# Designed miniproteins, single chains, part 16

Each design is a single chain, and the fold is of that chain. pLDDT is the mean over its residues in the fold that is shown.

## One batch from the design tools (miniprotein)

Design m557
Fold by ESMFold2-Fast:
Structure m557 (fold): chain A 61 residues (1-61)
Amino acid sequence: MEVLEGTLDELPEVGSEVTVELPDGRTARGRVLHTDADRAYVLAELEDGVRLAVVAYPRPR
């Protein structure tokens, strides 16, 4: 399973639904599985039904 990096405006709570921005400019909707101090682990689904794991970091201010 491929793990991609993504960006969020802020770190969400575990179990919340989020939209993650992928490095290629696509967005994926997913659910937060786990959070660390500096990142969130999201199970995301693309428009075509492909599921992927995303490590999401907060957008730099």
Scores: mean pLDDT 72

Design m558
Fold by ESMFold2-Fast:
Formats: structure tokens, sequence, C-alpha cells
Structure m558 (fold): chain A 73 residues (1-73)
């Protein structure tokens, strides 16, 4: 079974990816400025997470997703 910290990290990771996806799917046109604004929001959210592991995994998941989106711009 996952530890509490590991489970919190996985939940944070999933929430970050879902929020980014929802934001992009709701917009007709995605710009580089939109990506930068979402990145700042995600970084602020990560800073509120209780464990360093959760913060690191949330940021890594977000960065991977942003790189995929940037390739389509």
Amino acid sequence: MLSREELEAEIAEALVVMEIALDYYSKKNITKEDIEETKKRVEEFADTLPSPEARQRALEAAEKYYEEIKKKL
C-alpha cells in the first residue's frame, strides 16, 4: 500500500494535470501567455502542498504537460 505522503503526492499530481487539461479544453485559443499564467498558478498551488514529495511531483507532472502543449503551438 502507498504511504500517506505518497498517496497525497499522487492526488496532487492528478489534480494539477486535470486542472491544466480543463483550462486548455475550455479555451478556444491557447497562447504562450495563457501557459505562463497557468504555470504561475500551479507553482503557487504546489507551494501550499504539505510534503516536498507532493510539491516535486506536482511540478514535474505540470512541466511535462506544458511541454506537450507547447509543441502544438
Scores: mean pLDDT 71

Design m559
Fold by ESMFold2-Fast:
Structure m559 (fold): chain A 65 residues (1-65)
Amino acid sequence: LEKELAELAEETAKRLLKEGVSPEEAAEEAIREAALEAEKRGYLAIVEVKIEGDKVTAEVKVFPK
């Protein structure tokens, strides 16, 4: 689950960057989408997204509700 959510966040941020969204906005949207997906699955998530140029990394920690 944590790995799936991290991959979702990374893919979302990369997609938004390709669409011309700023790194800050891309990271915020990626965090939001990953957190919403965790909530749909019954979890609380702490999501961190780091963007360095074209490199995107995400870390996710989930907790049961």
Scores: mean pLDDT 79

Design m560
Fold by ESMFold2-Fast:
Structure m560 (fold): chain A 59 residues (1-59)
Amino acid sequence: MDAEALAKEAGRASKAGDTEKARELGAKAFQAAGQPADVALNAPDGATAAMAGWVYASQ
């Protein structure tokens, strides 16, 4: 699964200040890891969404 690649891209979007893109990519990383995307979509900021996706994809 490309969950790790999606999580890395979400992290890059967060650093660029694109919170919406970071949430979208974080949600896709969760989906690719077989987890509900709503955790990333309900994150308070893009960095939180990207980090959650990264932690999950790296397991």
Scores: mean pLDDT 68

Design m561
Fold by ESMFold2-Fast:
Structure m561 (fold): chain A 60 residues (1-60)
Amino acid sequence: SAERQAVLREVAERLREIGDALNKYLTGKRKLRNKESLSEAEIAQAEKDLAEGKKGLGAT
């Protein structure tokens, strides 16, 4: 039904948003584990990605 298709579309969009936020969170967290190999600018970017990922996942 049209109602079922609308619900599935909304679920798919939300899952995509969660996936994007999770990827940012995990990438930032992974990079920050090896700070010694990163420039100051790369550390700042990784911290920003981590914060944006946490926000997208509903975490503070």
Scores: mean pLDDT 82

Design m562
Fold by ESMFold2-Fast:
Structure m562 (fold): chain A 65 residues (1-65)
Amino acid sequence: MLTDEQREAIAERLMEAAEKSTDPEVQQALRDLAEALRNKADPETIGRAAARAVSLTGDSSLLLP
């Protein structure tokens, strides 16, 4: 389970990545994942958002500290 500090750090990184992206779908997927993490959504909701973000970016490291 992610700590609150790790969750916020990952969310901040995802929001920064979204701002640097030029693809609206990638931007939205990264923002949705960041929001799910910040709001402490259920594991299934976070898992679906993470799968979408990874699928669109090709980056499996999005959830690594």
Scores: mean pLDDT 77

Design m563
Fold by ESMFold2-Fast:
Structure m563 (fold): chain A 82 residues (1-82)
Amino acid sequence: MPSPEEVARFIGLLLRALGAALDGDAEEAVEALEEALKFAKEKGDKEGLRLVILTARRVKELLPEAAERLEELIKEAEKELE
């Protein structure tokens, strides 16, 4: 299980992705989600992977211009859950 500090950092990445999406910053939003996905994969955190998928789906609604990159990220996270 990740440490409390690691959990806080992970949640911080998801919040940064949503904040960047609300600001229209597609690059920052995708980078934050890619970092969160990498963290969840490294820890084998299936709940973290589900949170990445949910957050990425919301970011995709806010940033249609990043939809292709976000769909690839969602697909990678879903594959890790199988």
Scores: mean pLDDT 84

Design m564
Fold by ESMFold2-Fast:
Structure m564 (fold): chain A 65 residues (1-65)
Amino acid sequence: SAEIEAEIKKMMMERAGADEELAERVVELLRQGRGDAAGTLLILRAGASPEVAEEIVRRGLELLK
């Protein structure tokens, strides 16, 4: 849902340091089930810690379909 997508984007922007454009790209990867690619982008582009990236990816894969 749009509400869940907005929640996941907010988590990425507030906790992972992602901008809006990166958050959109990560949501697309999570919708495709590409959790490893999503986590890698958060770490390399936003500078997220592995722990924060893993939490966001796990929650995104559960909630975004």
Scores: mean pLDDT 83

Design m565
Fold by ESMFold2-Fast:
Structure m565 (fold): chain A 79 residues (1-79)
Amino acid sequence: KLEEKIKELKEALIKYIEALEKKGKISKEEAEEYKEKLEEETKKAIEYASSLSKEEQEELAKKVEEQIAKLKAKVKELE
């Protein structure tokens, strides 16, 4: 569940980065750099999540879900 939520957050962040590029807020080069960094950070986040107890994973999953909602709102504001 938590790993799936982290992957959903990654997808939301990718869409946000792509929206920023399309609006001319960042360059194509900057978008690629952000995506590369995001891939590395996602791997670290999954490794960290795997070290947590079930209770800690449930708490973190709720926080990740809140961040996904915030990112979706930001993407909508850029439309």
Scores: mean pLDDT 82

Design m566
Fold by ESMFold2-Fast:
Structure m566 (fold): chain A 80 residues (1-80)
Amino acid sequence: HMSKEELIEKLVEATRVLGRTLGLSDEQIEKDVENLKKIFEEDPEKAKIYARHLLDLAQRLPTVPEEVRKLLEEIVKEME
């Protein structure tokens, strides 16, 4: 059980950590976060797809912390 607001907050956190792991600039990360929030509000089904893609990316990157992978797994499960 997780609220819509809590889901978006956790997904934003995961997006920021992934962006930092990939070496993206703060500006690029914030643009990605803005786009994510917009998608989440406008089309929850696209947000689910986005979350799954982030999880797939995190699983393929050996430098991503386990905490981020677990967080994304929980988000994807809650969103179904």
Scores: mean pLDDT 80

Design m567
Fold by ESMFold2-Fast:
Structure m567 (fold): chain A 78 residues (1-78)
Amino acid sequence: MKEELRKKIEEALKKGDLRMAAIYLEGLASELFREKKYEEAIKYLEKALELAKQAGDTELVKEIEDKLKTVKEELEQS
């Protein structure tokens, strides 16, 4: 549920757990994508990408970049 994911994001950020915050933001973006809220999904994926890069998780960075490309293609953006 989106509310539970939002709470987990806040808790992870409060603890400085950037990797987990990025994972939860990615999860929230996936739920928004299912609801066809593509602009909101992009916003949260871009935030997740920033946190994943700060955490140094190169695998997570690649995963988020691939998802971001997919959502942008659904908006017919480059």
Scores: mean pLDDT 83

Design m568
Fold by ESMFold2-Fast:
Structure m568 (fold): chain A 67 residues (1-67)
Amino acid sequence: MEEEIKELEERIKENPNDAEAYAELAVALAKAGRYEEALEYLQKARELDPTSPAVARAEREIAALSP
């Protein structure tokens, strides 16, 4: 989990406009219990590409993980 978060953070560092990477990072953070950070990254992903299938999947996954 933490390793996955680190890999996604490195991906974003290399490509800061990668909406898919932000969406995947949001899901990884939510699974790690870091829900507030997950929502912040999900919002960033949505701002970068609101039509991305990865963003839509992240929204559903995060909603399923949190009360």
Scores: mean pLDDT 80

Design m569
Fold by ESMFold2-Fast:
Structure m569 (fold): chain A 71 residues (1-71)
Amino acid sequence: MEVEKLREEARKAREETAELNAKSGALDAQAQADPSKRRELIMESADYAVQAIKYAAEAVANEREAERLEK
């Protein structure tokens, strides 16, 4: 019940992390291809990377809590 909800929330957070990391990677590739916009693209990529870290931390917290409740 509670464990199942925490695991589902962690799974959703992991999915968000993967999507944000993919967007960050795409912007990094664009930055390498276009030197004139490199700074702007790198900064945008960094913003997505920071959001991905936040979701990853949320997923870990929910996974840890689920593990704690099982034992």
Scores: mean pLDDT 83

Design m570
Fold by ESMFold2-Fast:
Parts: C-alpha cells; structure tokens; sequence
Structure m570 (fold): chain A 61 residues (1-61)
C-alpha cells in the first residue's frame, strides 16, 4: 500500500542518517519525522513507524 511504502521510505532515510549523525542530531531528525508522520499516517500506522524508529535509534546509540 502507499502507506507501507511511505513507512519503509521514512525508516530507510532515518537508518541511513542515524549511521552518520550524533545522538543530538538524531533526536532532531526524529522530531521532524514524527511531526511529518502525524500529518500523514493513521494512529495504528504511526505506532508501527514509531516502533521502527525507536529500534533504529537504539541500534545506532
């Protein structure tokens, strides 16, 4: 679905960024992604994206 493709894209972009960004920069990017996602995703899909973002952040901490 278009929403699944959007989630995959957002997770891929964050994962790429997280490899090169400081924790403070990662927090700023996460805040921007969450702001964007809240305008485009329904609550259940937003929860799935949030779980993915947290997993990537933890992996690159």
Amino acid sequence: SPLDALIERLLAEFEEGAKTLSPEEQAAVLAELRRFASGHLPPERLAALERGLQAIAARNA
Scores: mean pLDDT 77

Design m571
Fold by ESMFold2-Fast:
Structure m571 (fold): chain A 87 residues (1-87)
Amino acid sequence: SMLSKKASRFTGLVLRGIGDLLDGDKEGMIESAEEVAKIGEELEKQGRYKDASLAYRLSAKLYEQAGDKEKAAKLYKKSKELEEKAK
């Protein structure tokens, strides 16, 4: 259904604000990032490079929100390499 574009924009801002509050739970973010990275590794071993790339990118974003910029950077690089293999 077509709702107001202003309402959708407001919802997006609220969700982003909630995400910023969740940055306080760094341990929970890291645990989630590790689980998503394991899923990415299994998908990569199966040759599912597009799905693996998306999983590594999601894991990288979670590490970044948790403040682990070095692990995030490594996973972003791996995601990009797998995206190129999927072409």
Scores: mean pLDDT 72

Design m572
Fold by ESMFold2-Fast:
Structure m572 (fold): chain A 55 residues (1-55)
Amino acid sequence: MTAEEAGELARRMVEAGEDPNVAGRRAAELAIKSGVPADEAGLAAAGGISRSGKG
């Protein structure tokens, strides 16, 4: 999984009704597990949430 894919996942989760904090944490966790650096994964997830209109 790429950082960009993690951001898109977080965005979709929030748009589906998931809590932004839970969505961001889950997306970042999956990205880190796939080899994305923790700081990059966190920023990408936050960006995805922001793009969802909920952040």
Scores: mean pLDDT 80

Design m573
Fold by ESMFold2-Fast:
Structure m573 (fold): chain A 58 residues (1-58)
Amino acid sequence: DVEALAERAIERLPPLPRDASVEEQLEAIRRVLLEEGVSPSMAEKAVELLRERYERHL
């Protein structure tokens, strides 16, 4: 489930600067997913889901 992968990545996200851009945060999330062994295609889907959430809350 892509949503479950996105939530897991957020929980495992390393500390980021307070002023980190949305793209910097999404890139960190992609790296976490890849380190956990998630396929590149699934990691990209999770990142796209989170990008949509961030855009809606801006």
Scores: mean pLDDT 74

Design m574
Fold by ESMFold2-Fast:
Structure m574 (fold): chain A 103 residues (1-103)
Amino acid sequence: DPERYRQEEIEALREAIRLLEEVIRRAREGDEEAQLTLYLIAQGMDVEDPGAAAAGVIVVEERVKEGVRAALPVPDEEQLEEYIRKAERTIEALREALERLLS
């Protein structure tokens, strides 16, 4: 069902944008789980497939909440800013994909 698939993709894009904005805010406030979420997103996100990218954001955020943690070094301020910039670029790609689906 193409219409059902479209609605599911729209919902995933909206949720991923919301989650990324919240995670960036929390990471800037010093939330270590949010910083870990940004790091993991930065390692594996392909923004050329926005639907897959949206699903990936949701899955990573849920896994971090479930306590799936790697023994990762705490990101320094420069690394954190790079992860935030990458997440902001992802948000823009997801917003552009959402606008195309809603047009």
Scores: mean pLDDT 76

Design m575
Fold by ESMFold2-Fast:
Structure m575 (fold): chain A 95 residues (1-95)
Amino acid sequence: SEVDKLKEAGASPEELFERAVEYIKEGKLGEARQLFDLAIEKYIEEGKVNEAMAAAILGVGLQLEFERQVEKEIANLSPEDAEKLRKEYEENLKK
């Protein structure tokens, strides 16, 4: 996966964080979560505890905002389309 490639390439915590934000925008929440966790871990390893905390807070905020946008889109869909989107969202959270 692209997440594994970024891990093996020794990507910076900043690069991992930026990639996680792009995955949230693409609806790939599971992969975004993995990249946020890896970025936070690397910031801690570098002794950048304040940056790790800021990344964690921002990551949670962005995920909550994305979830709010998904719920808003679901509210405007037919019942059939809403069920399909909800299942896709749940699949994205599993990995």
Scores: mean pLDDT 72

Design m576
Fold by ESMFold2-Fast:
Structure m576 (fold): chain A 67 residues (1-67)
Amino acid sequence: MEEDIKLVAERAGIPESYLRDLLEKKRRGEKLSVGEENLILAVENFSKAKPMQEGGRAGARALAAAA
């Protein structure tokens, strides 16, 4: 979960503390914006399913070559 938060934060270009704040809001039952809900869903999705990346950037490079 912590690792997933870091990965999502890096991909979105936001601080990890911001994602943690969003999780806190969800725990309180606060209403979230569409963007905030999407960020939480991304974290949950990564926690449920491992990312397709193997060996970090090695996998990303293979995908970039295909583009």
Scores: mean pLDDT 66

Design m577
Fold by ESMFold2-Fast:
Structure m577 (fold): chain A 89 residues (1-89)
Amino acid sequence: RAELEAEIEAAERRIEAVLEEIRRHGHPAEVELAERLAEAIREAMRLLREHYDDPELLEEELRRLEEEFRRENAELLERALAEREAAEA
């Protein structure tokens, strides 16, 4: 558990550094998507911390979180992909 907490702390620092970079140089939909994805990753880490000793429950909760994220952010995902495709042209 202590080792897991250390890994979560390191992941939080990395997520914040990546978000800061995206906020400086990313397209608007990309920035918004990245911020929402960071929130989903933090929720996943909370679930991992709570249910690390129950892998079956953890897998179910993570699957639910992923499906909910995809549903709520489908339009934003399409917009971010369109921005990326336009930038490559």
Scores: mean pLDDT 76

Design m578
Fold by ESMFold2-Fast:
Structure m578 (fold): chain A 73 residues (1-73)
Amino acid sequence: SHMEEKISELEKKAKQYEKAIDVARENLRLVEDIRPELSPEVYEDLVQQLRDAIEKFEKNLEKYRKEAEALRA
């Protein structure tokens, strides 16, 4: 049905954001590993960008999960 198709699309988007969060978190760990090789400015910029990206992805993940749940109710 059209509803099942919409739910599937929302779940696919949620899964994409889950993967994006995992990648961004791994990148944060890699930045920490090379921290002694980075200038303080570059380190702060990279950490801020990755944390901002994770926050945005988590908000989108929650949004799509809630939309999928609402359609199942």
Scores: mean pLDDT 89

Design m579
Fold by ESMFold2-Fast:
Structure m579 (fold): chain A 85 residues (1-85)
Amino acid sequence: GPEEALKLIEEGVKKILEGVKTNDTDKALEGSILILQGLELLSEEAREKLKPELDKLGEAASNKDIKGAEEAAKKVIETAKEAAK
């Protein structure tokens, strides 16, 4: 359900941020998998709203932009919480 999706997305985002900060690619990959699992539990409308924020998070992580990744992560979580209502 939406609460399960939110938990998976929050855990995934946390792992991506930890991976970026510690240069741990395996942790970042685990985070990406959790986010994908969370997205499968959401409506199509919720996924479409999350997509641009997730794209920004992925771009910042790929560029090792820690500040940008933290800002994008916050927006992903805020959007996911709103979508889970």
Scores: mean pLDDT 84

Design m580
Fold by ESMFold2-Fast:
Structure m580 (fold): chain A 88 residues (1-88)
Amino acid sequence: MEKRREELMAELRKKVDEFIEAVKNQDYEKARELLKEIQRLIGELARLDMDPVKVTALGMLVAAADFYLDNKDYEGALEVAETIRELV
């Protein structure tokens, strides 16, 4: 499962970068779609025995990013995404 975990982690990092870029470009529809992909990838990593503390932290941060997007706090969404990037 090591190769699969590495591939999922690489995809997660890429999707977080794409999310940050989408928010900066004011493409909020794309940002919402990317956030769903990020959530899916975290779920897949959780099933591959990723550190449960890290999984919990990532899940909370994704929920915070969703909340900020819904409230049009795009700066808050970017700060949360940068925090996710530091954890992956």
Scores: mean pLDDT 83

Design m581
Fold by ESMFold2-Fast:
Structure m581 (fold): chain A 95 residues (1-95)
Amino acid sequence: IAHNNLGVVYKNLGKYDEAIEAYKKALELNPDFAIAHNNLGVVYKDLWKYKEALEAYKKALELIEKNKEPFADERKAFILGEIATVEGLMELFGL
């Protein structure tokens, strides 16, 4: 929790490298932390690292389905929207 929250703070300050490190630390402590995978995807998308963003979002989606997480359907819908956005951006930029 603490490392994920620290990552959110760094992201909001535009410190994307520090945000990525914080989210990776959160995942080192809890690899099944779907929220941290989702947040990592958001940061990668903001850095135009669309392949890494897709990998992170797809992992978050997989974990939400497996772990019976609260608000699973709402969170899945959000992540599917982010995946569609990233795929559209990749097509637009020829990636």
Scores: mean pLDDT 79

Design m582
Fold by ESMFold2-Fast:
Structure m582 (fold): chain A 71 residues (1-71)
Amino acid sequence: MLSPEQAQATGETLLAAAPEVIAALRADPTPAVQAAAAILAAAGEFVLPQLSPELAARVRAAVEAIRAAIA
């Protein structure tokens, strides 16, 4: 399992990247962009149990937004 520090860094990276990834999916949802978005969402889900409650809530919302954009 990732350390709590690595989990937090992953969650923060996802939050920073999510708006750009969602915009890319809406503009041109190529298979490569969809795959990258799915990987990012999966990474967010993987680290959720190790995040602080505040960060976990934000990461969960971002993951849900990314998955909705892929669909």
Scores: mean pLDDT 80

Design m583
Fold by ESMFold2-Fast:
Structure m583 (fold): chain A 84 residues (1-84)
Amino acid sequence: SLSREVAHAIGHALGALADAMEAGDQETVDLINKAVKALNEGKFDEAIELAKQAAERSRKAGNQRLADHFEAFREEAIRLKELS
């Protein structure tokens, strides 16, 4: 079973994926997939940086809900790094 922190991070990634897919934003879908892959590989610094960039990009595009999902994912990735 995944840890609670991993489960929460994946939950936020799924929320971001749903919003990006509805918008037809393949670039954001690719970013979500890269961030999740980095997290699963224990590359926490990469996952944190990808989530930060995606949140900033989403805010500039006016998609605050998508930005909030990426910020939540980033916070869980930071916790996972600190617990590792």
Scores: mean pLDDT 79

Design m584
Fold by ESMFold2-Fast:
Structure m584 (fold): chain A 70 residues (1-70)
Amino acid sequence: MSGEEALARAREHIARAEEALARGDAETAQRHLDQAGDYIVLAMSRGEVEEAERLARRAAELGRQVHAML
């Protein structure tokens, strides 16, 4: 998988986490954030550092919201 493909997968999972949070589904949101994290690490390892860092920051913000619901 390319870094660009990994970024696309990370963005998809972040979007699904945001949708789950909007429904109050913290468990589903956490599962998607975990998947996004794996793809962010993969993208970073493929040289997509700047974009991966932006997604990591967004995922951390969503993760804090999930934690507040638990």
Scores: mean pLDDT 87

Design m585
Fold by ESMFold2-Fast:
Structure m585 (fold): chain A 95 residues (1-95)
Amino acid sequence: SVEELVEEMERIVEEIIRLEKEFEEAFKAKDLEKMEEILKRIEELYKRFEELLEEIKKLVDPDSELYLRALVDHIAMGGTLYVAKRKLEKLKEEL
């Protein structure tokens, strides 16, 4: 159902927010191994969110608040992933 897809998408957003905080802690500690582990998990969740977004797109109006909110979440998560990758690469260059 649309409701089940939305619930899974909301859980992914919440998990990525938690992982972002853990990533910042690992970055401050210069824990490259932990940063790589967290980044891999964020990438897996981002890919799953993309799959869910494609499914929901088939079921709802593209101008619906639900779909537009999901698009905003997708963009925000993409930004989180980009920043995390850049921080990891910068730290690798410094060590």
Scores: mean pLDDT 88

Design m586
Fold by ESMFold2-Fast:
Structure m586 (fold): chain A 55 residues (1-55)
Amino acid sequence: SAEIEALKAQLKELSDKANAAYEAGDVEAMKKYMEQAAETLRRLQALEAEEQARS
């Protein structure tokens, strides 16, 4: 679905930003992006599980 595709794109972007912040030594930015990525991953997994149950 379009929503699952959007969440996958968002997760990749947040992961890339977290890695860039880590390499730059910006621990505060890294933590924010990691937290947002974890929330996005939870939402993505819930939607994928729901769609698999419905075919």
Scores: mean pLDDT 84

Design m587
Fold by ESMFold2-Fast:
Structure m587 (fold): chain A 67 residues (1-67)
Amino acid sequence: METKEEIKKLIEEGKYEEALELLREELESQKENLSATQYTARQLQLIGAELEKDKEVQKKNLLALLK
């Protein structure tokens, strides 16, 4: 829960790169508890957010990953 609040704060501060790094670390910590399909889907979502050129859409995508 604290990690999600930290990531949300980074997103609100416009620190999307740092928020993405923490989201990737969270995914890696969950890797053994996810199926290969779930892990791949999460990785693709993170890559999609990273590659998004519209900063407003990127912010929304990053906030959605906190759900």
Scores: mean pLDDT 76

Design m588
Fold by ESMFold2-Fast:
Structure m588 (fold): chain A 85 residues (1-85)
Amino acid sequence: SQIDALLAQARARQARLGAGFDEIAKLAKEAKRAFEENREKGEELLEKARENAETAPWAQYAVEQLEREMEERREQEEKEKALLA
């Protein structure tokens, strides 16, 4: 069934998104903290966050943008879980 296939894809996508977004959020938090102590280290971590976001066109505020995006994604994942239940 087409519906069964879509539900299976949705479940697999939720698992993948959760893991990936957790890593990006972690990098964003590390970058923000590093900026307070060492600007150069913060810039390096920010660059890693951009790479993990797959060349996001985000500038120097990428850390802030990533954290906001992760929150929105978390809400979407919870809604998808409710739909799949």
Scores: mean pLDDT 59

Design m589
Fold by ESMFold2-Fast:
Structure m589 (fold): chain A 67 residues (1-67)
Amino acid sequence: SMEDEKYQKLLEEARETLRRLVAEGASREDIIKAVMEFAKKAMDELTPEQAERFLAELSREVQRLLA
């Protein structure tokens, strides 16, 4: 569906952005800022159910990248 497409595109963009920031040696502050910006976009653009799933996935990616 269009809603699922929007969810997947936002999640892909967030993952690519976080992977790039980590690869570039970005500061913890820059990483946190990016996470907050994507969380805000998800809350504004997605359904509550999709936003909840998005935030859980984003949390997992941050844990993977910073572990």
Scores: mean pLDDT 83

Design m590
Fold by ESMFold2-Fast:
Structure m590 (fold): chain A 60 residues (1-60)
Amino acid sequence: MEEAERLLDEAFEKAKENPELAPYVISLAMDLAILKSKPNITDEEKEELIRRAREVVEKL
């Protein structure tokens, strides 16, 4: 989860320069919050979130 949080923070910084990307960053933040609210997070859910976060950062 720490990797996804770092990628999300990086995406937020980049979104300050390009506000059109803000909806994608907000969507990732909501997904991260939902996963962190679960008592048992699966490795599959962690990997999927990290993959999506990397894709957003890479496109920014």
Scores: mean pLDDT 74

Design m591
Fold by ESMFold2-Fast:
Structure m591 (fold): chain A 72 residues (1-72)
Amino acid sequence: MSREELEKEVYRALLLMHAALAIRANKDNPELVEKIRKLYEEGLAKIDQAETVEEARSLADETIKKINELVK
């Protein structure tokens, strides 16, 4: 695995952690959970398509921000 692929794994893991925590905190709201899950899946796909580590980081941060704004 390339260094870039390994670093992308870090951002995928970070996104998963934030999504999982948000889902756990809002488990009594199935509609919100589904919205968080959709954002996670879309964010994960964007990270997978990122050509650089910097782009992957930016996309992970953007998706995490959207999840945080959704749970306000």
Scores: mean pLDDT 83

Design m592
Fold by ESMFold2-Fast:
Structure m592 (fold): chain A 77 residues (1-77)
Amino acid sequence: MEEELKKLLEEAKKSKDPEKKIELIKEAQRLLYEIKDEEALREAAEKLAELSYDEDFDVSVTATLALMTATVQILSL
């Protein structure tokens, strides 16, 4: 689960297609609810924070919402 989350976010960062980035970020957000490892959640939050600065508005918003999810999961541990 943690390894899959990492791969999804790494692929999102490497993608140049905004639609593909959004799909990968949304799948990563779904996995965040299943992650209980604080280190994995913090690494995901860092990558999502980088994606939140994307030039595409929809990518930025999607990443910001996923980042909020990661933050809530960390606070709930």
Scores: mean pLDDT 84

Design m593
Fold by ESMFold2-Fast:
Structure m593 (fold): chain A 67 residues (1-67)
Amino acid sequence: SLEDDIKHLRDIAIDNLKKITDPEQIKELVYRLAEELKKFNDPRADELIELVEKGASKEEIIELLKS
């Protein structure tokens, strides 16, 4: 289902974010995830881009993905 697909994308992204320490790699992952979420019309895509552009922490990004 659409909800299962979105949850799967977020779960994979959270797992990958926890393993990455390089801020530039975190940004690349988040931008790619946002593009994928936009295909599912998920409003969190725009929120993710805004957080990255503001220089939000990895922890803040993970919290958004869990919500």
Scores: mean pLDDT 81

Design m594
Fold by ESMFold2-Fast:
Structure m594 (fold): chain A 65 residues (1-65)
Amino acid sequence: SHMKEEIEKKFEEALKELEKALKEGKVSKEEAIEGLERLVKWAEKNGFEEIAKKAREKIEKLKKE
């Protein structure tokens, strides 16, 4: 569906911006994890399984530091 594709594309862009913000020190690791956890919960509730998977993967990578 058009809306699902738009949301998934915006999510990919948002993930890249988050990675840039983390590297530049504009957000803390803790803030990023909290935001991603909220995103996982929203994505699971709304059936965006790929968004939920990618957000969970990013959380795990951040926690391994």
Scores: mean pLDDT 81

